# Designed miniproteins, single chains, continued (4): the designs that were tried, part 4

Each design is a single chain, and the fold is of that chain. pLDDT is the mean over its residues in the fold that is shown.

## One batch from the design tools (miniprotein)

Design m12108
Fold by ESMFold2-Fast:
Structure m12108 (fold): chain A 75 residues (1-75)
Amino acid sequence: MEEVLEIYAESEEEAKKLVELAKKAGIKILDVRKVDGKYLIKLRVSKELAERIREMGGTVEAAIVLLSLLIAQQQ
């Protein structure tokens, strides 16, 4: 099962890195927009991945780490 996960990035560089990793991991990017000086990234992810990101604080850093690990497991 899948769900929509919303992640806020403080910088354009963090947003771009998350988007690149999501694409490499085969994750669908639903939206990327600038909101109040921050970047909102919406991803369609598995419930398991969303839960793991939330357990690590639901941050852009947590998403980057977990997506990097997911990509490594696919190689």
Scores: mean pLDDT 82

Design m12109
Fold by ESMFold2-Fast:
Structure m12109 (fold): chain A 63 residues (1-63)
Amino acid sequence: LTPQQIQEIQESLARMAVSIARRSVENGTASKQEAIDFLDSMVANPSLSDAAKALLAKARDEL
């Protein structure tokens, strides 16, 4: 895989994680803090690209 392909895959996964976190809060299956903690744990993963981490961090701050 090229670095760009890896970045695109990781960005797609990050967007899915954000969608899951937001939906869980909206459905009442998770608290806002639980969703923030979930996104923070993903940002801490050293295997994620900087672009994916930026997407997750922005979503966390917007919760």
Scores: mean pLDDT 79

Design m12110
Fold by ESMFold2-Fast:
Structure m12110 (fold): chain A 120 residues (1-120)
Amino acid sequence: MSREELEEILKKSKSKDPKERLEAIKLMEENLGGSVTPLVVLDAVKGLLDDKDEEVRKLAVEVLNKLLKDKDPNIRTMAAVLLGEIKDEEAKKMAEEPLKELLKDKDPLVREAAKKALEK
């Protein structure tokens, strides 16, 4: 992915049009682990968890659920923390089982983040 392509995706993730935000999330998910780094995805989806569009919120949760399986324990910790901040009940339900699996993680900070996320 070129710099211009990544900039276009990030611009779409902040669009006033929910369809463009949805397309941006899908494209980030498709390129996750390749051209798009987990840190860029975490920063982009942080603002989308409280999005006005329900489908945008659900896709943001799906992307964070994938990041809970990242090789980097810092990425897993950050994804768990963000999932714990979800206020939407349907979105919380989508995160419950992935967070419960994270309670068995080898990293103690990842386990603590998952525990705190589930206690909300």
Scores: mean pLDDT 80

Design m12111
Fold by ESMFold2-Fast:
Order: C-alpha cells, then structure tokens, then sequence
Structure m12111 (fold): chain A 92 residues (1-92)
C-alpha cells in the first residue's frame, strides 16, 4: 500500500500536514497541491513516501516527486531513498 505524507514547515513549525489516498495519481495530486501552497508561502515542503514495493519502486516515486517539485519552482534540499521509504525536503 502506498502512503505519501506532505508537510509545509515554516520556522520549525508544521503549518499543514496532508496524507494522500493509497492511489498513486491521487496521492501525487495532493503533493502538487501542498507544494503549490508551500511555494506561495515561501515555506519548506517535506514529503515522506512509504511503499510495499522494492527499492526501485521507492526510487521511482522519489524521482517523480523531485520532477514535480522542480516544475513548481521548488529546489531539492535533501533526498533519501531506503528500501521501501523515500524522504525529500524542498526549499522555495
């Protein structure tokens, strides 16, 4: 099952937390919406991805988030890929 959590963080405080549904397209729509809000606020976007797939699936999902964030104008600050886990931090 896919779990994607998106956070907007400003001055060490969580302003928004949203978890997408366990559907890739719907989950990524939520990430896009949260990313757009983060960019408008000039705040940090944090995305955590959990999958029941393998490391290649986690890597694919992380790369998809990176491309989407870059299209929105956000810059990658941190990126991590584990076996079933991805974690990314983006700056405005």
Amino acid sequence: MLKVTSLIVENGKILLKREGPPDEEKAFEVVREVGEEALERGATLVVAIETDGDQQEAKRLVERVKKMAEELGLRVEESFVGNTFGFLVFRP
Scores: mean pLDDT 86

Design m12112
Fold by ESMFold2-Fast:
Structure m12112 (fold): chain A 113 residues (1-113)
Amino acid sequence: VDRVQQLIQTIQNSLQSVLDTVSPSMSQSDRNRMQSIVDTTISNLDQFGQHVSDGDWDSARQTLDQIETTVVNFRRIVDANRSNLSPSQRSQVDQSFSTIDNSLSQIKMMVDS
């Protein structure tokens, strides 16, 4: 549970970091879409943590699938706008998504065990 909570916090912080990094370079429509996806992902991460705490592994797995889907959608919007980002912003985004991918992979290993 403590390890899961640490990974959840890492993913939430990394999602917010990407959003904050890319938002100034995006259209209002893309900013609104990204904000909605990030808010939904954070809500699902909180629900995932609650399901794990409750021992509800079936609900935890379903919520994890939703989280993975929203992360893919978020990455797609960011990648579509990648040319509008500075090299420094691209590097930070790549590092943050790498952190998200590694943290999600660790969570999947714990849930599937």
Scores: mean pLDDT 87

Design m12113
Fold by ESMFold2-Fast:
Formats: sequence, C-alpha cells, structure tokens
Structure m12113 (fold): chain A 92 residues (1-92)
Amino acid sequence: MKVALLEGAENVNEAREAGRLLKEQGADAVLVVNPDPLNGEKSLNAAIRESGARVGIHVPSLEAARKLLKEQGFELVATYEVGNVKITIYEK
C-alpha cells in the first residue's frame, strides 16, 4: 500500500498538480497537512480527484501525520517537490 503525504498544498491548484504525480506513483491513499480544516478539505478533494486514490484524510499537523505513518509501519520510499508542495511517498 502506497500513501502520499502532501505538505504546502494551500490551494486547489497546488493540490491538483501534486495529484498528477500521485497518480503516476500509484498512491492508494493521500494525507493532506493543513492547519485550516476548510482549505485542507478542499486540497484533499482536489488531490483525490486528480490522483484516483481510494482513501484520503486531512491532518492538522506534519508531526501528527508522520507519527501516524510510523506507528502503522509505513516507511519513507521517495520525496518529490511540485511547485510549493512537498510530496513524501510511504510504503508498507
């Protein structure tokens, strides 16, 4: 299972561009880091729609996202940058 963690996807356009890379990488799930729930939800929906990922969750902090991924046994596989968005691929 591949999980993509998105940092810096502050708007729909940035999330959509990131979502194209997620589709190419075969991401099964998306985590969007955003302290604002409304912007986080919009970015998450854009990333899911573009990537075709089956599951997504908005998380309020990077620390919470990384802790969750580590506790579930996911390992960092790759890191990419698309504009202002940092994309980290985790696999299990």
Scores: mean pLDDT 84

Design m12114
Fold by ESMFold2-Fast:
Structure m12114 (fold): chain A 82 residues (1-82)
Amino acid sequence: MLEEIKKALEELKKIDFEVKSAEGRYAWAEATNPELAEQAKQEYDRIKKEADEKRKSVNERLTEAINKLLEQIQKILDDLLK
């Protein structure tokens, strides 16, 4: 349970890093080299689109894992309350 949540969060962190990295490259290219800006924008748009698809998949798994964890916590509380 915790391992599944941790893995999902690590995947989201990697996705966010890739998007931020591409955004930074695009911003840098816009400021310093207009010829590279078009390529950097295309890569940023591609990475962002791929990130959206990956986030949907990871978010579904994360939601399921969190719900299972909440169910386990509720059972423990019910047992403690007798």
Scores: mean pLDDT 81

Design m12115
Fold by ESMFold2-Fast:
Structure m12115 (fold): chain A 71 residues (1-71)
Amino acid sequence: RVAEDNRARIEAAALELLAEGGEAALTKRAVAERAGVSVKTVSRHLYSILRDALDELGVEALVAAVEKVLA
């Protein structure tokens, strides 16, 4: 469905931005522009993305990601 499709795009965009510009590049707006979705859509999926990041990256990486994505 559209929500799952948007989530996949947002995750891919966030990973691309992280690879290109590091933590400083991870903003809601930059992710939204790269993924081709609205900032509101990024915010809706942010919680799910952050939960997945907790399981994958661990606590310190999650804190850094949350601070950057929520800016």
Scores: mean pLDDT 66

Design m12116
Fold by ESMFold2-Fast:
Structure m12116 (fold): chain A 55 residues (1-55)
Amino acid sequence: MSLLEQMNQRVAERLRQLADEVQQAKAQGITVSVEELEKRIDEAIAEIAREMDRL
């Protein structure tokens, strides 16, 4: 895979993990705000982009 393909796969993986964590928290009666989730998604994407920029 190209570096771009690897980056896209990592982003998809992180987003899937975040979605799963939210679903698990909801099942346990813990609510995560949409704003907090969006912030975490943005941070994850920025981190991956920074890793790619170093190459």
Scores: mean pLDDT 73

Design m12117
Fold by ESMFold2-Fast:
Structure m12117 (fold): chain A 104 residues (1-104)
Amino acid sequence: MLEEARKIVKENPELLEHPLVVKVREESEGKMSEEEKEKFIQLVALALYLKDSKKLEDLAKASEAVQQALELAKKYNLSREVINSLVELETEIGVRELHLIVTK
């Protein structure tokens, strides 16, 4: 997952400019290690990139990435705004995944 996230960020650097990615980077500053912060940013970027996929396997990866990001946000007591944004992202991914499953 992290290797794929790193590749996606390198190929799509505009993901680092996404408002949610900017906010998680700023709030993680001074609260977690540089390594955990980079991991957190990469997980959020991966979820944002894959959330619009039409492939169930991509949405499953996005769901796992946002779940890991939520665990980090809760562990380091990030703002309710960040936690709510990640929950909204998880919900968006779940709704899209369900839509792909039920469409024939």
Scores: mean pLDDT 82

Design m12118
Fold by ESMFold2-Fast:
Structure m12118 (fold): chain A 99 residues (1-99)
Amino acid sequence: MEEALEKARELVEELEERGRAAKDQATAIGAQYPEAKPFADELADVSDGAIARAREVLEKYTKEGNYEKGLEEVERIARAFDLAIERLTAQINAIIAQA
């Protein structure tokens, strides 16, 4: 119950931190490597969307008192976001390595 809420809040904070860092790095890379810009732009969009959705989900289920469902939905968003970051970052790094 309480632990599920704490975990969900921690995941949202981690998402915000990771999303901001990924977006900043992607912006810098896109400016230096035009070939990477489409993936950098996609990473920025995915980051903004994931953060917004995670916040909305946390707020909604906290207000409803359904902490378990809130955690499940935040975990789903976080997992999808992590996979997107890993994939896009790997693609960006591959382009940089070829430059």
Scores: mean pLDDT 82

Design m12119
Fold by ESMFold2-Fast:
Structure m12119 (fold): chain A 57 residues (1-57)
Amino acid sequence: TPLSDEQVQKHSLLNKAVDYYLKGDFETGRKLADEANGGTYYDAIKRNVDAHKEMEK
């Protein structure tokens, strides 16, 4: 399924948010996620970080 420009921008912000989370900058990561989607996006980032941690084992 093709992504719209808006979806591409959201994905970019989310990737940056995850990167900041992994670097330990949780505040910047959370702010980027809120800019992308607002609402419950914080939960989605946390889930992605947790999944990444599981993969490292």
Scores: mean pLDDT 67

Design m12120
Fold by ESMFold2-Fast:
Structure m12120 (fold): chain A 82 residues (1-82)
Amino acid sequence: KIEEVLEKLYEAAENKDLEEAIETLKKYAELIPEVSSSVESLIKNLKEAMEDPSTSEFEIEVTLGVAVLLAAVERTILKRKE
């Protein structure tokens, strides 16, 4: 199920769908409570980017890239705990 959520996050980032990325990050935090604080920060940054008309597409792209990277890193850490 974590892999399915991570795949959705990658798809949202590729499509630059901020709403889907936010919803996917929330589901990811529910499955992996250890990342909740980091995910909350990313959701806040994505929402601020959506609401700020001066936010460039580049800044949104970077924020989504960081969200995807964080999800991948946390997935790797959890796999190592197993």
Scores: mean pLDDT 65

Design m12121
Fold by ESMFold2-Fast:
Structure m12121 (fold): chain A 63 residues (1-63)
Amino acid sequence: KEERKRRGREQLRTGVPESMRAMIESIEKLEKKNGKYDEEEVKRMLEIAEESEKRLREAFEKE
């Protein structure tokens, strides 16, 4: 069983967790790269994060 409702809040975003997860995954992959990042790699991650955030924002503002 969960420890607190904070976990439930994440479950609440089940409807739109895909965009948030993609953003988090991009950040985690960047951090796990042994502290060495390529300019193109970072730019790619930023583009993914930007796209995910844009979709999340549109979905949220739409309703």
Scores: mean pLDDT 58

Design m12122
Fold by ESMFold2-Fast:
Structure m12122 (fold): chain A 89 residues (1-89)
Amino acid sequence: DLGSRYPTFQPGLDALQRGGVSQSRARQALLLINPGNILSVDVIGDTLLITIRVNMNLSTQEQQYSSQNLADRLQSVTGQPIRVIILNR
């Protein structure tokens, strides 16, 4: 079970569903990212904020590019406004 293995995964599913995303779409969206890298999923106003940590040093431009690409992919799956924050290790 992903929720048992990755403690942020189930809270993330719950947050997405509270934001109006169906359970199947919420699960599909979170699986587009490595569940082990998810730090938090929050509802901020009308926007879903997903924070992830990657096991590499990205430049500021690489972080912005990757976060935008992931946000676009997640938004296409969920139909919800999504913002992604990528943190270096």
Scores: mean pLDDT 74

Design m12123
Fold by ESMFold2-Fast:
Structure m12123 (fold): chain A 100 residues (1-100)
Amino acid sequence: MPSDEERVEALTRETAERIREVIEEGVRNGKSKEEIKEELLKIVEETLREMKEQGFSEAQLARHHAEAVATARVELSKYGFSEEFIEELVKGMREVFRRL
């Protein structure tokens, strides 16, 4: 079995790739900012919930969440989203983390 550390790293990379894909595809297909935000929040909630159910520690969940937030900030900024929209999304991501 892979170590918990290896599993956290793998899930973190997978989540980052999913976040990038959702933003790129959403922009390419002309999705609204609200639709992109909803899809990103669903990815974060699903991944954190799965990790919690698998017994990952609060520190491991926090590290994964920090990387997801960083990835979303970079990619949304790259595609020209406003800082106000990015901060609104980050606030939503933090609320998801706090409720788990």
Scores: mean pLDDT 85

Design m12124
Fold by ESMFold2-Fast:
Structure m12124 (fold): chain A 101 residues (1-101)
Amino acid sequence: MAEELKQLALERFKSRFDELIKNNDVEGLEEAIRRFVRVALGLGFSPEEIRKIVDELLKKVKDPNVQKRLRELADQSIEEAVKRQEELDKKATEIRNEILK
């Protein structure tokens, strides 16, 4: 994926996250994290890069209980998205093996 798309996705996520923090919109923060994880993995961010980005943004969250919940959600979203990508990669490999018969 082009580096420009990664940068654009990151900037949009940071902007949205800041707006949601100002509005105390916890449900919106959860949705923004889930969406960003899916998009970022699709753009070629590593799980570790995504965790670092989320952890940095969570420092802006004043409520430690909300911060913990959002961190746990980010970890779950990363695990789910990685598993989904592995399933897609397996299907692509199976299709390639069928063609080679």
Scores: mean pLDDT 79

Design m12125
Fold by ESMFold2-Fast:
Structure m12125 (fold): chain A 63 residues (1-63)
Amino acid sequence: MKSKFERAYELARKLAEETGEISKEDVLRIAKEAGVDIPTAYNAALRAAKEVGAKITEDAKKL
C-alpha cells in the first residue's frame, strides 16, 4: 500500500542517496510531485535523510 506520504518519502530517499543533501528547493519539489503539503514533504525528507545519512540544509529546516 502506497500513500502520498510514501511517494514523498521515496522521492526524498532517491534525492538523499544521489546528492547526500536535501535543500528547501528539494522539499518544495517533493511536495509538488507527490501531491502533499510542505510539512508532509518536510517530514518525509527528514525520515529519508536520517535513514541514508544525508544532510538537511538550514533553509529547509525553516519550512
Scores: mean pLDDT 81

Design m12126
Fold by ESMFold2-Fast:
Structure m12126 (fold): chain A 86 residues (1-86)
Amino acid sequence: SLEEAREETLKLIREDPERASVNSVAEALKKKGYSEEEIEYAVDVVLAIFYLTEVEGLSVEEALEKVSKLSEEEIRELVEKLRKII
């Protein structure tokens, strides 16, 4: 499910925030048998965390906590904001 993909993504970032990337998360989820749609959503989660930490200045811990409570639409809104500035 998209919710399980999000939880796994947040776990991967929490365990190794310095090495977590779009590519590393996508590869990890593919190995675990997640669907293309679930992997695309996981990428959005990574980009939302990047926006909150790099653009809004939140800590990784604060960004993970915030994203864990956001809807899918709110996560996509953060990704759209990131795409407008890079």
Scores: mean pLDDT 84

Design m12127
Fold by ESMFold2-Fast:
Structure m12127 (fold): chain A 82 residues (1-82)
Amino acid sequence: MDSPEDKAIEAALKVLDKDGDGVISLEEFRAFLKSLRPDVETPDSVIQATVNAYDTDNDGVLDLEEFKQWLKDLGIDPTSLI
């Protein structure tokens, strides 16, 4: 929330988070991955493993901070999501 990167991720999260809870479900995360790589079908097991790797709260979803870390690890600029 203190940086333009956080604002970019918050905007992306709002597009993915249909519930407005500030978190990304596995289904929403899968849809996002499909938008990044439309020619690749990502299995739910891979999505679950990714969420588990970044889910510091162990709640089964990605929040804003966890999503930001995942994007950085993939080398994706959060500002490119807007």
Scores: mean pLDDT 67

Design m12128
Fold by ESMFold2-Fast:
Structure m12128 (fold): chain A 86 residues (1-86)
Amino acid sequence: DAELAALSEEERQERNRLRVGTELKLFEARLRGEELTAEDISEEERLEAAERLARLYAAVRSGVATPEEAEEIARYEEIARRLEAE
């Protein structure tokens, strides 16, 4: 937490996005039955996953999401519930 306190707002946001993107990629791999580690995921892939999730949430919140996008968010919410239970 001391490390996070030393970061600028922008750096803190990027670190949070990398963390979220990593968790999403690892979860998607588990859903596919694949063994994937954080080291197997590029920084670009992590950021892309986090940005995609943010866009999906924004679309659902605004009521413009497609049924497929809504199902994808529901899937990620199930993931989040499982992670919180651990």
Scores: mean pLDDT 68

Design m12129
Fold by ESMFold2-Fast:
Parts: C-alpha cells; structure tokens; sequence
Structure m12129 (fold): chain A 69 residues (1-69)
C-alpha cells in the first residue's frame, strides 16, 4: 500500500539512505498520486541530493512506474 511505502521511505531516510528513501516515496506516489505526505517527503529529500543523484533517483522512479504498465 502507499502507507507501507511511505513508512518504508521514512525509515530509510532516518538511516541516511536518502536515494532509497526517495525511491520508496516515489513508489508511494505511483500507488496514490494524491499522497501529499509522500510528495512533500520526496521533494524534501530531492532538495538534499546532488543533481546527479536526483537524476538517477527520478530515472529509477520512472522505470518502476513503466514496469507496472
């Protein structure tokens, strides 16, 4: 569920695994595009990543979205 993915992202962020956390929040948004908590958390983490890390995370989120279609 989107809530489980959100909780996973929060736990990963607490561990300092920011890229993995961003991917989990992105998956939560794929399941529920109106999930304001996941959107805010993803935006916050992306702001703390380098441009290269942001590009890689966004590509992985898009790949996961496409694989489900």
Amino acid sequence: SADELYDRGVELARQGKLEEAAIAFGEALYVDPNNERAKAALDSILANLTPEQREEVLKRIEELRKRRE
Scores: mean pLDDT 82

Design m12130
Fold by ESMFold2-Fast:
Structure m12130 (fold): chain A 89 residues (1-89)
Amino acid sequence: SLDEQLAEQEARSRELLLEWHDRMDTDGDGVVTAAELRAEYESLGLHPSDESIQAGIAFLDKNGDGVVTREELLAVHEEAFQKLLEELS
């Protein structure tokens, strides 16, 4: 069903987000800094602006400490998924 497909996509998206966070979290402290995010994009051959990196961190950073936790990333993803499900109901 569509709901089963959405659940599978959600599980896959969550897995990819956590793997993405883990790749950037090189010291294993559970947070990603602006510098680590920039280094990840540079490793992919991308050249993000300072404004783009700061905007990305600010969007995910609920407490304003300038870093992104796994929990903050998953919370934003879960909120977006729940909103999508409501629109399809």
Scores: mean pLDDT 71

Design m12131
Fold by ESMFold2-Fast:
Structure m12131 (fold): chain A 62 residues (1-62)
Amino acid sequence: MAEAARFVDEHATPEEKERLAERINQLVAEAQAASTDPDEQARLIGEKVRELLAEEAKRLAA
């Protein structure tokens, strides 16, 4: 999973990185709506961001 984040950073365009940041902001907002517990919010954000980065890395590798 750490390799997926690095792969995206090396291969994604600035525009793709901007879109990725927007999607991450949406996931943060969703986590905040789902829970008021900071630990639970961090867990949800971490899980969703990891999934997002893995899918983006697969798309770039194709």
Scores: mean pLDDT 77

Design m12132
Fold by ESMFold2-Fast:
Structure m12132 (fold): chain A 110 residues (1-110)
Amino acid sequence: SMKEKMIKILEEIKKILQELRDKFGPTDPAVGADLDDVIADIDELIEKLRAGELTDIDLIAFVLKVIGALEQVILAAKKQGDEEGLAFAEKKSEEIAKLLKEFFKYYKEL
C-alpha cells in the first residue's frame, strides 16, 4: 500500500511533466529534451521502487533533474514574454513540489 501510494504520486508527477512537455517542447527543443529525460527517469524509479532497489542517490539525482527541467521551462517562458505560459509553468511546478513532499513523507516510512 505504501509503495502503491508512492507509485501513484510518481505517475501524477509524470502526467504534469507531460503537460509541460506538450506545451513547451514544440517551441523549445532543449526544454523538450530535459522534460523527456525526467519523464524517462520516473519510469525507471517506478521499476526500482517495485523491485525494492530505490536508493537515496536515485532520489537526489531525480530531484536535481526535476529542478533543472522546471527552471529551464520557467526561464524559456520569461525570455519569450509568454505571461500565460509562465503562470502555467509556475502553477505546475508548485503542483510537482507538493507531490514530491508527499512522496518523501511516504518514503521515510519505508
Scores: mean pLDDT 88

Design m12133
Fold by ESMFold2-Fast:
Structure m12133 (fold): chain A 103 residues (1-103)
Amino acid sequence: ALDLSRVPALRPYILLRNLLLAMGLELPAEDEEQLALLDALFERAARDEPEKNRMAAEMALLGGDADLEALLATLPADSPLAAFLDLLLTGSAEALERLLALL
C-alpha cells in the first residue's frame, strides 16, 4: 500500500528520477518500494508510451512546486495524469482517491 506520508520526501526522486539515473546516482533502498508504487501509478495514469515519455521528460525539467503547479494546469481536470501530479504536489488521501477513480 502507498504510504502518503512518504510522498513529499519521494517527490524529488519521481520528478528527477530520469536525470538522477542518467547521472549514475542510486536511490535510497528503504524508499524503493514506495517509489515503485508511485512509478506504477504514473504508468497507469499515462494513456500511452509517447505520453508517458513526454510527461516524464517534462517532470525531470521542473525547478520546484510552482513549475509542478504550472504543469498540472496544462492538463485536463479529468486526466489521470493531472490527478497523479496533484498527488505528488499535495500527498493527500483525496488526491489518491481521485487518481484511483480515474484509472
Scores: mean pLDDT 71

Design m12134
Fold by ESMFold2-Fast:
Structure m12134 (fold): chain A 75 residues (1-75)
Amino acid sequence: TKEEVKELAEKGIKLLEEALKELEAAGDEEEAALGRKQIEFLRKIKEGKYEELFKELGGTIELEELKKKLEEALK
């Protein structure tokens, strides 16, 4: 599950970087700013900083739940 979450995070980063280039070219600064925050979140997941992320969010999030959210975001 942790390994699957890392793979999904890396895939998400690549997709968001592509989308970010398009948003920046279109001048959508608000959407681009959201994209940068999502990339930062995914980079922390890829680096295995789960404790910092989940503690900051007010508790533990199940890795299975996080995996489902990442799969949905990548559609």
Scores: mean pLDDT 70

Design m12135
Fold by ESMFold2-Fast:
Structure m12135 (fold): chain A 87 residues (1-87)
Amino acid sequence: DSVKKRLEFIEEMKKAVEAGDEEKLYEVLFEYYKWLLREIDPSAPEEEVEERAKKLAEQEMAEIKKMPREKVIEELEKAIKKLREEL
């Protein structure tokens, strides 16, 4: 279930943000984008998926760092609520 998997990733992102754990947040974002890219293109080579996921995770980390922490948490909570309603 792609909705359940996405929910699990976003819940882990929220935990990392609440903890102020930038290293953990990056790891979760990297795994999330690897999963997402593979869902979009199951035939993509592993090396290509990892390279793209790294770039996307780095970009998202940069955007998150520009935002107030409270706003990041609010956006993640909104996403979690929406995904739970789709289960």
Scores: mean pLDDT 86

Design m12136
Fold by ESMFold2-Fast:
Structure m12136 (fold): chain A 80 residues (1-80)
Amino acid sequence: MSDEEIKKILEKIAEIILNETDPVVRRVALHEFKEVLLSSKNKEVQEYGIKLLREILGKETDPDLQAEINRLIEEIESKL
């Protein structure tokens, strides 16, 4: 899978999360997002993923998901 393909997949998963009303479904999609994002070691892909995660976080109302997203951002930023 190319880095450009990974970025496109991340965008599609982010769109699913942003349009989903069920927090359980958003959690499943977030786990898929994390797996795809962590499959790439490219800094540009990781920075793009953080941008998408911050957009998701800005609209997230579930406190457990907010905590998980913040933890994921911190984990990725610590490795950049």
Scores: mean pLDDT 84

Design m12137
Fold by ESMFold2-Fast:
Structure m12137 (fold): chain A 87 residues (1-87)
Amino acid sequence: DEEIKKAEELREKILKETEELAATLKGPPAYLTLFEPEKIAEAGVEEIEKIAEELLEEARKAGLSVVALEESDDSAAAVAALRAANA
C-alpha cells in the first residue's frame, strides 16, 4: 500500500511533465496512453517503473529532450515537501 501510494505520486509527477510536453508538441503522442490509472493501480510499483522507462524511450524516439522527465523521476524530494506543507 505504501509503495503503491509512492509509485502513484511518482506517476502523477511524470504524467504532469508529460502533459506539459504534449501541450508544446505538435500533437498528443501515443506514449501518453502508457499512463492508464487503472492499470497502474493494479500492477503496482514495477509497472510504473516500466511505464516511466517506456515513456523516456518514446520521447527519445521522437527526438525529444527527456531532461524534464528525468527530473520528475527524481521528484521524491518535491513529494516530501508537499507532505510537509500539508502536515
Scores: mean pLDDT 51

Design m12138
Fold by ESMFold2-Fast:
Structure m12138 (fold): chain A 90 residues (1-90)
Amino acid sequence: SMFEKALRAIKKAMTEAGAEVSEEELEAARKLEELYEKGDEKYKEKIEEILAEAKKIANEQMLKIGKQKEKEGKLSEEERENLEKIEKEL
């Protein structure tokens, strides 16, 4: 449940930033869900690695999409705050 919640939170954050979910991100999501369902302790390290990579990709995409929205005057205050947090984290 924890990994599924984290993955859904990442997807939600990307969608809120107006980012499209890529095929790579969808594949990563499915793989994370599969590994979590299997309950194998051996896969936890792999799941953590995939989550870290997915978060990095999501943050990079959110930053790019947000800057484009800002240029178009379509960036919400909430989206702007999220982008500022992401830039500080990167």
Scores: mean pLDDT 68

Design m12139
Fold by ESMFold2-Fast:
Structure m12139 (fold): chain A 65 residues (1-65)
Amino acid sequence: KKVSVTVKDLDSLSETEIKQAQEILISSMTNDASVTENGNNITITINGKDFSLSKDKFKVTVSDS
């Protein structure tokens, strides 16, 4: 499954959060991703590695294509 990550407010992001979002996008191009939501956090698992994003700063969409 392909993952799309949308930034809600770029000016509020740290360099670490930007880098994490980039890593998710790159990794999801060649690996299947699963997404789990828990409260205000979104956990994305790609190739056995977990990434956590805040719903306040990011919107995550998963598609089968």
Scores: mean pLDDT 75

Design m12140
Fold by ESMFold2-Fast:
Structure m12140 (fold): chain A 87 residues (1-87)
Amino acid sequence: MTEEQRKKLGEIVAKAFIKALKDYKAPEEVIKEAEKILAEAIAAGSFTDEQIERLTELIEEVGLDEKFLEALRKAEEEAKKEYEKYK
């Protein structure tokens, strides 16, 4: 996988994750912070341990209930369809 393909995959995954948060009706502050972390990680081409930890904390703040997990599954399916175009 090229560096360009990795960045594109990162963008697809980031969009899917943010869509899941929005569909779940997560607090606006959580969505904004997640968007910022994901944008910074994509620009850098990698996640730091601190960014991963913070994203995990945000997910925990939203609550890993069945509705949020369902939104994540839907977003993952959409991300896989987009990724398929670049295989």
Scores: mean pLDDT 70

Design m12141
Fold by ESMFold2-Fast:
Structure m12141 (fold): chain A 72 residues (1-72)
Amino acid sequence: SEEVREASRYSAEKILEVSKTADEVIREYKEDPMLLAEKLEKQAEKAKEAGQLDMAKKLEETAKKVREEAEK
């Protein structure tokens, strides 16, 4: 079970790394911070489905911070 969880975690991390470079995150934040927050929330859902609860929580917290900055 732990080995299966580790493989799923590795796959989820690879998807996140490939899907979002630092430059892309910065670009999206400047162009549309609300869209960035939505994308982070969707990635959090994917992480939960993969059993990546810690990563999902980090993504949700990041999305919340992005929304708070956008509202200021």
Scores: mean pLDDT 64

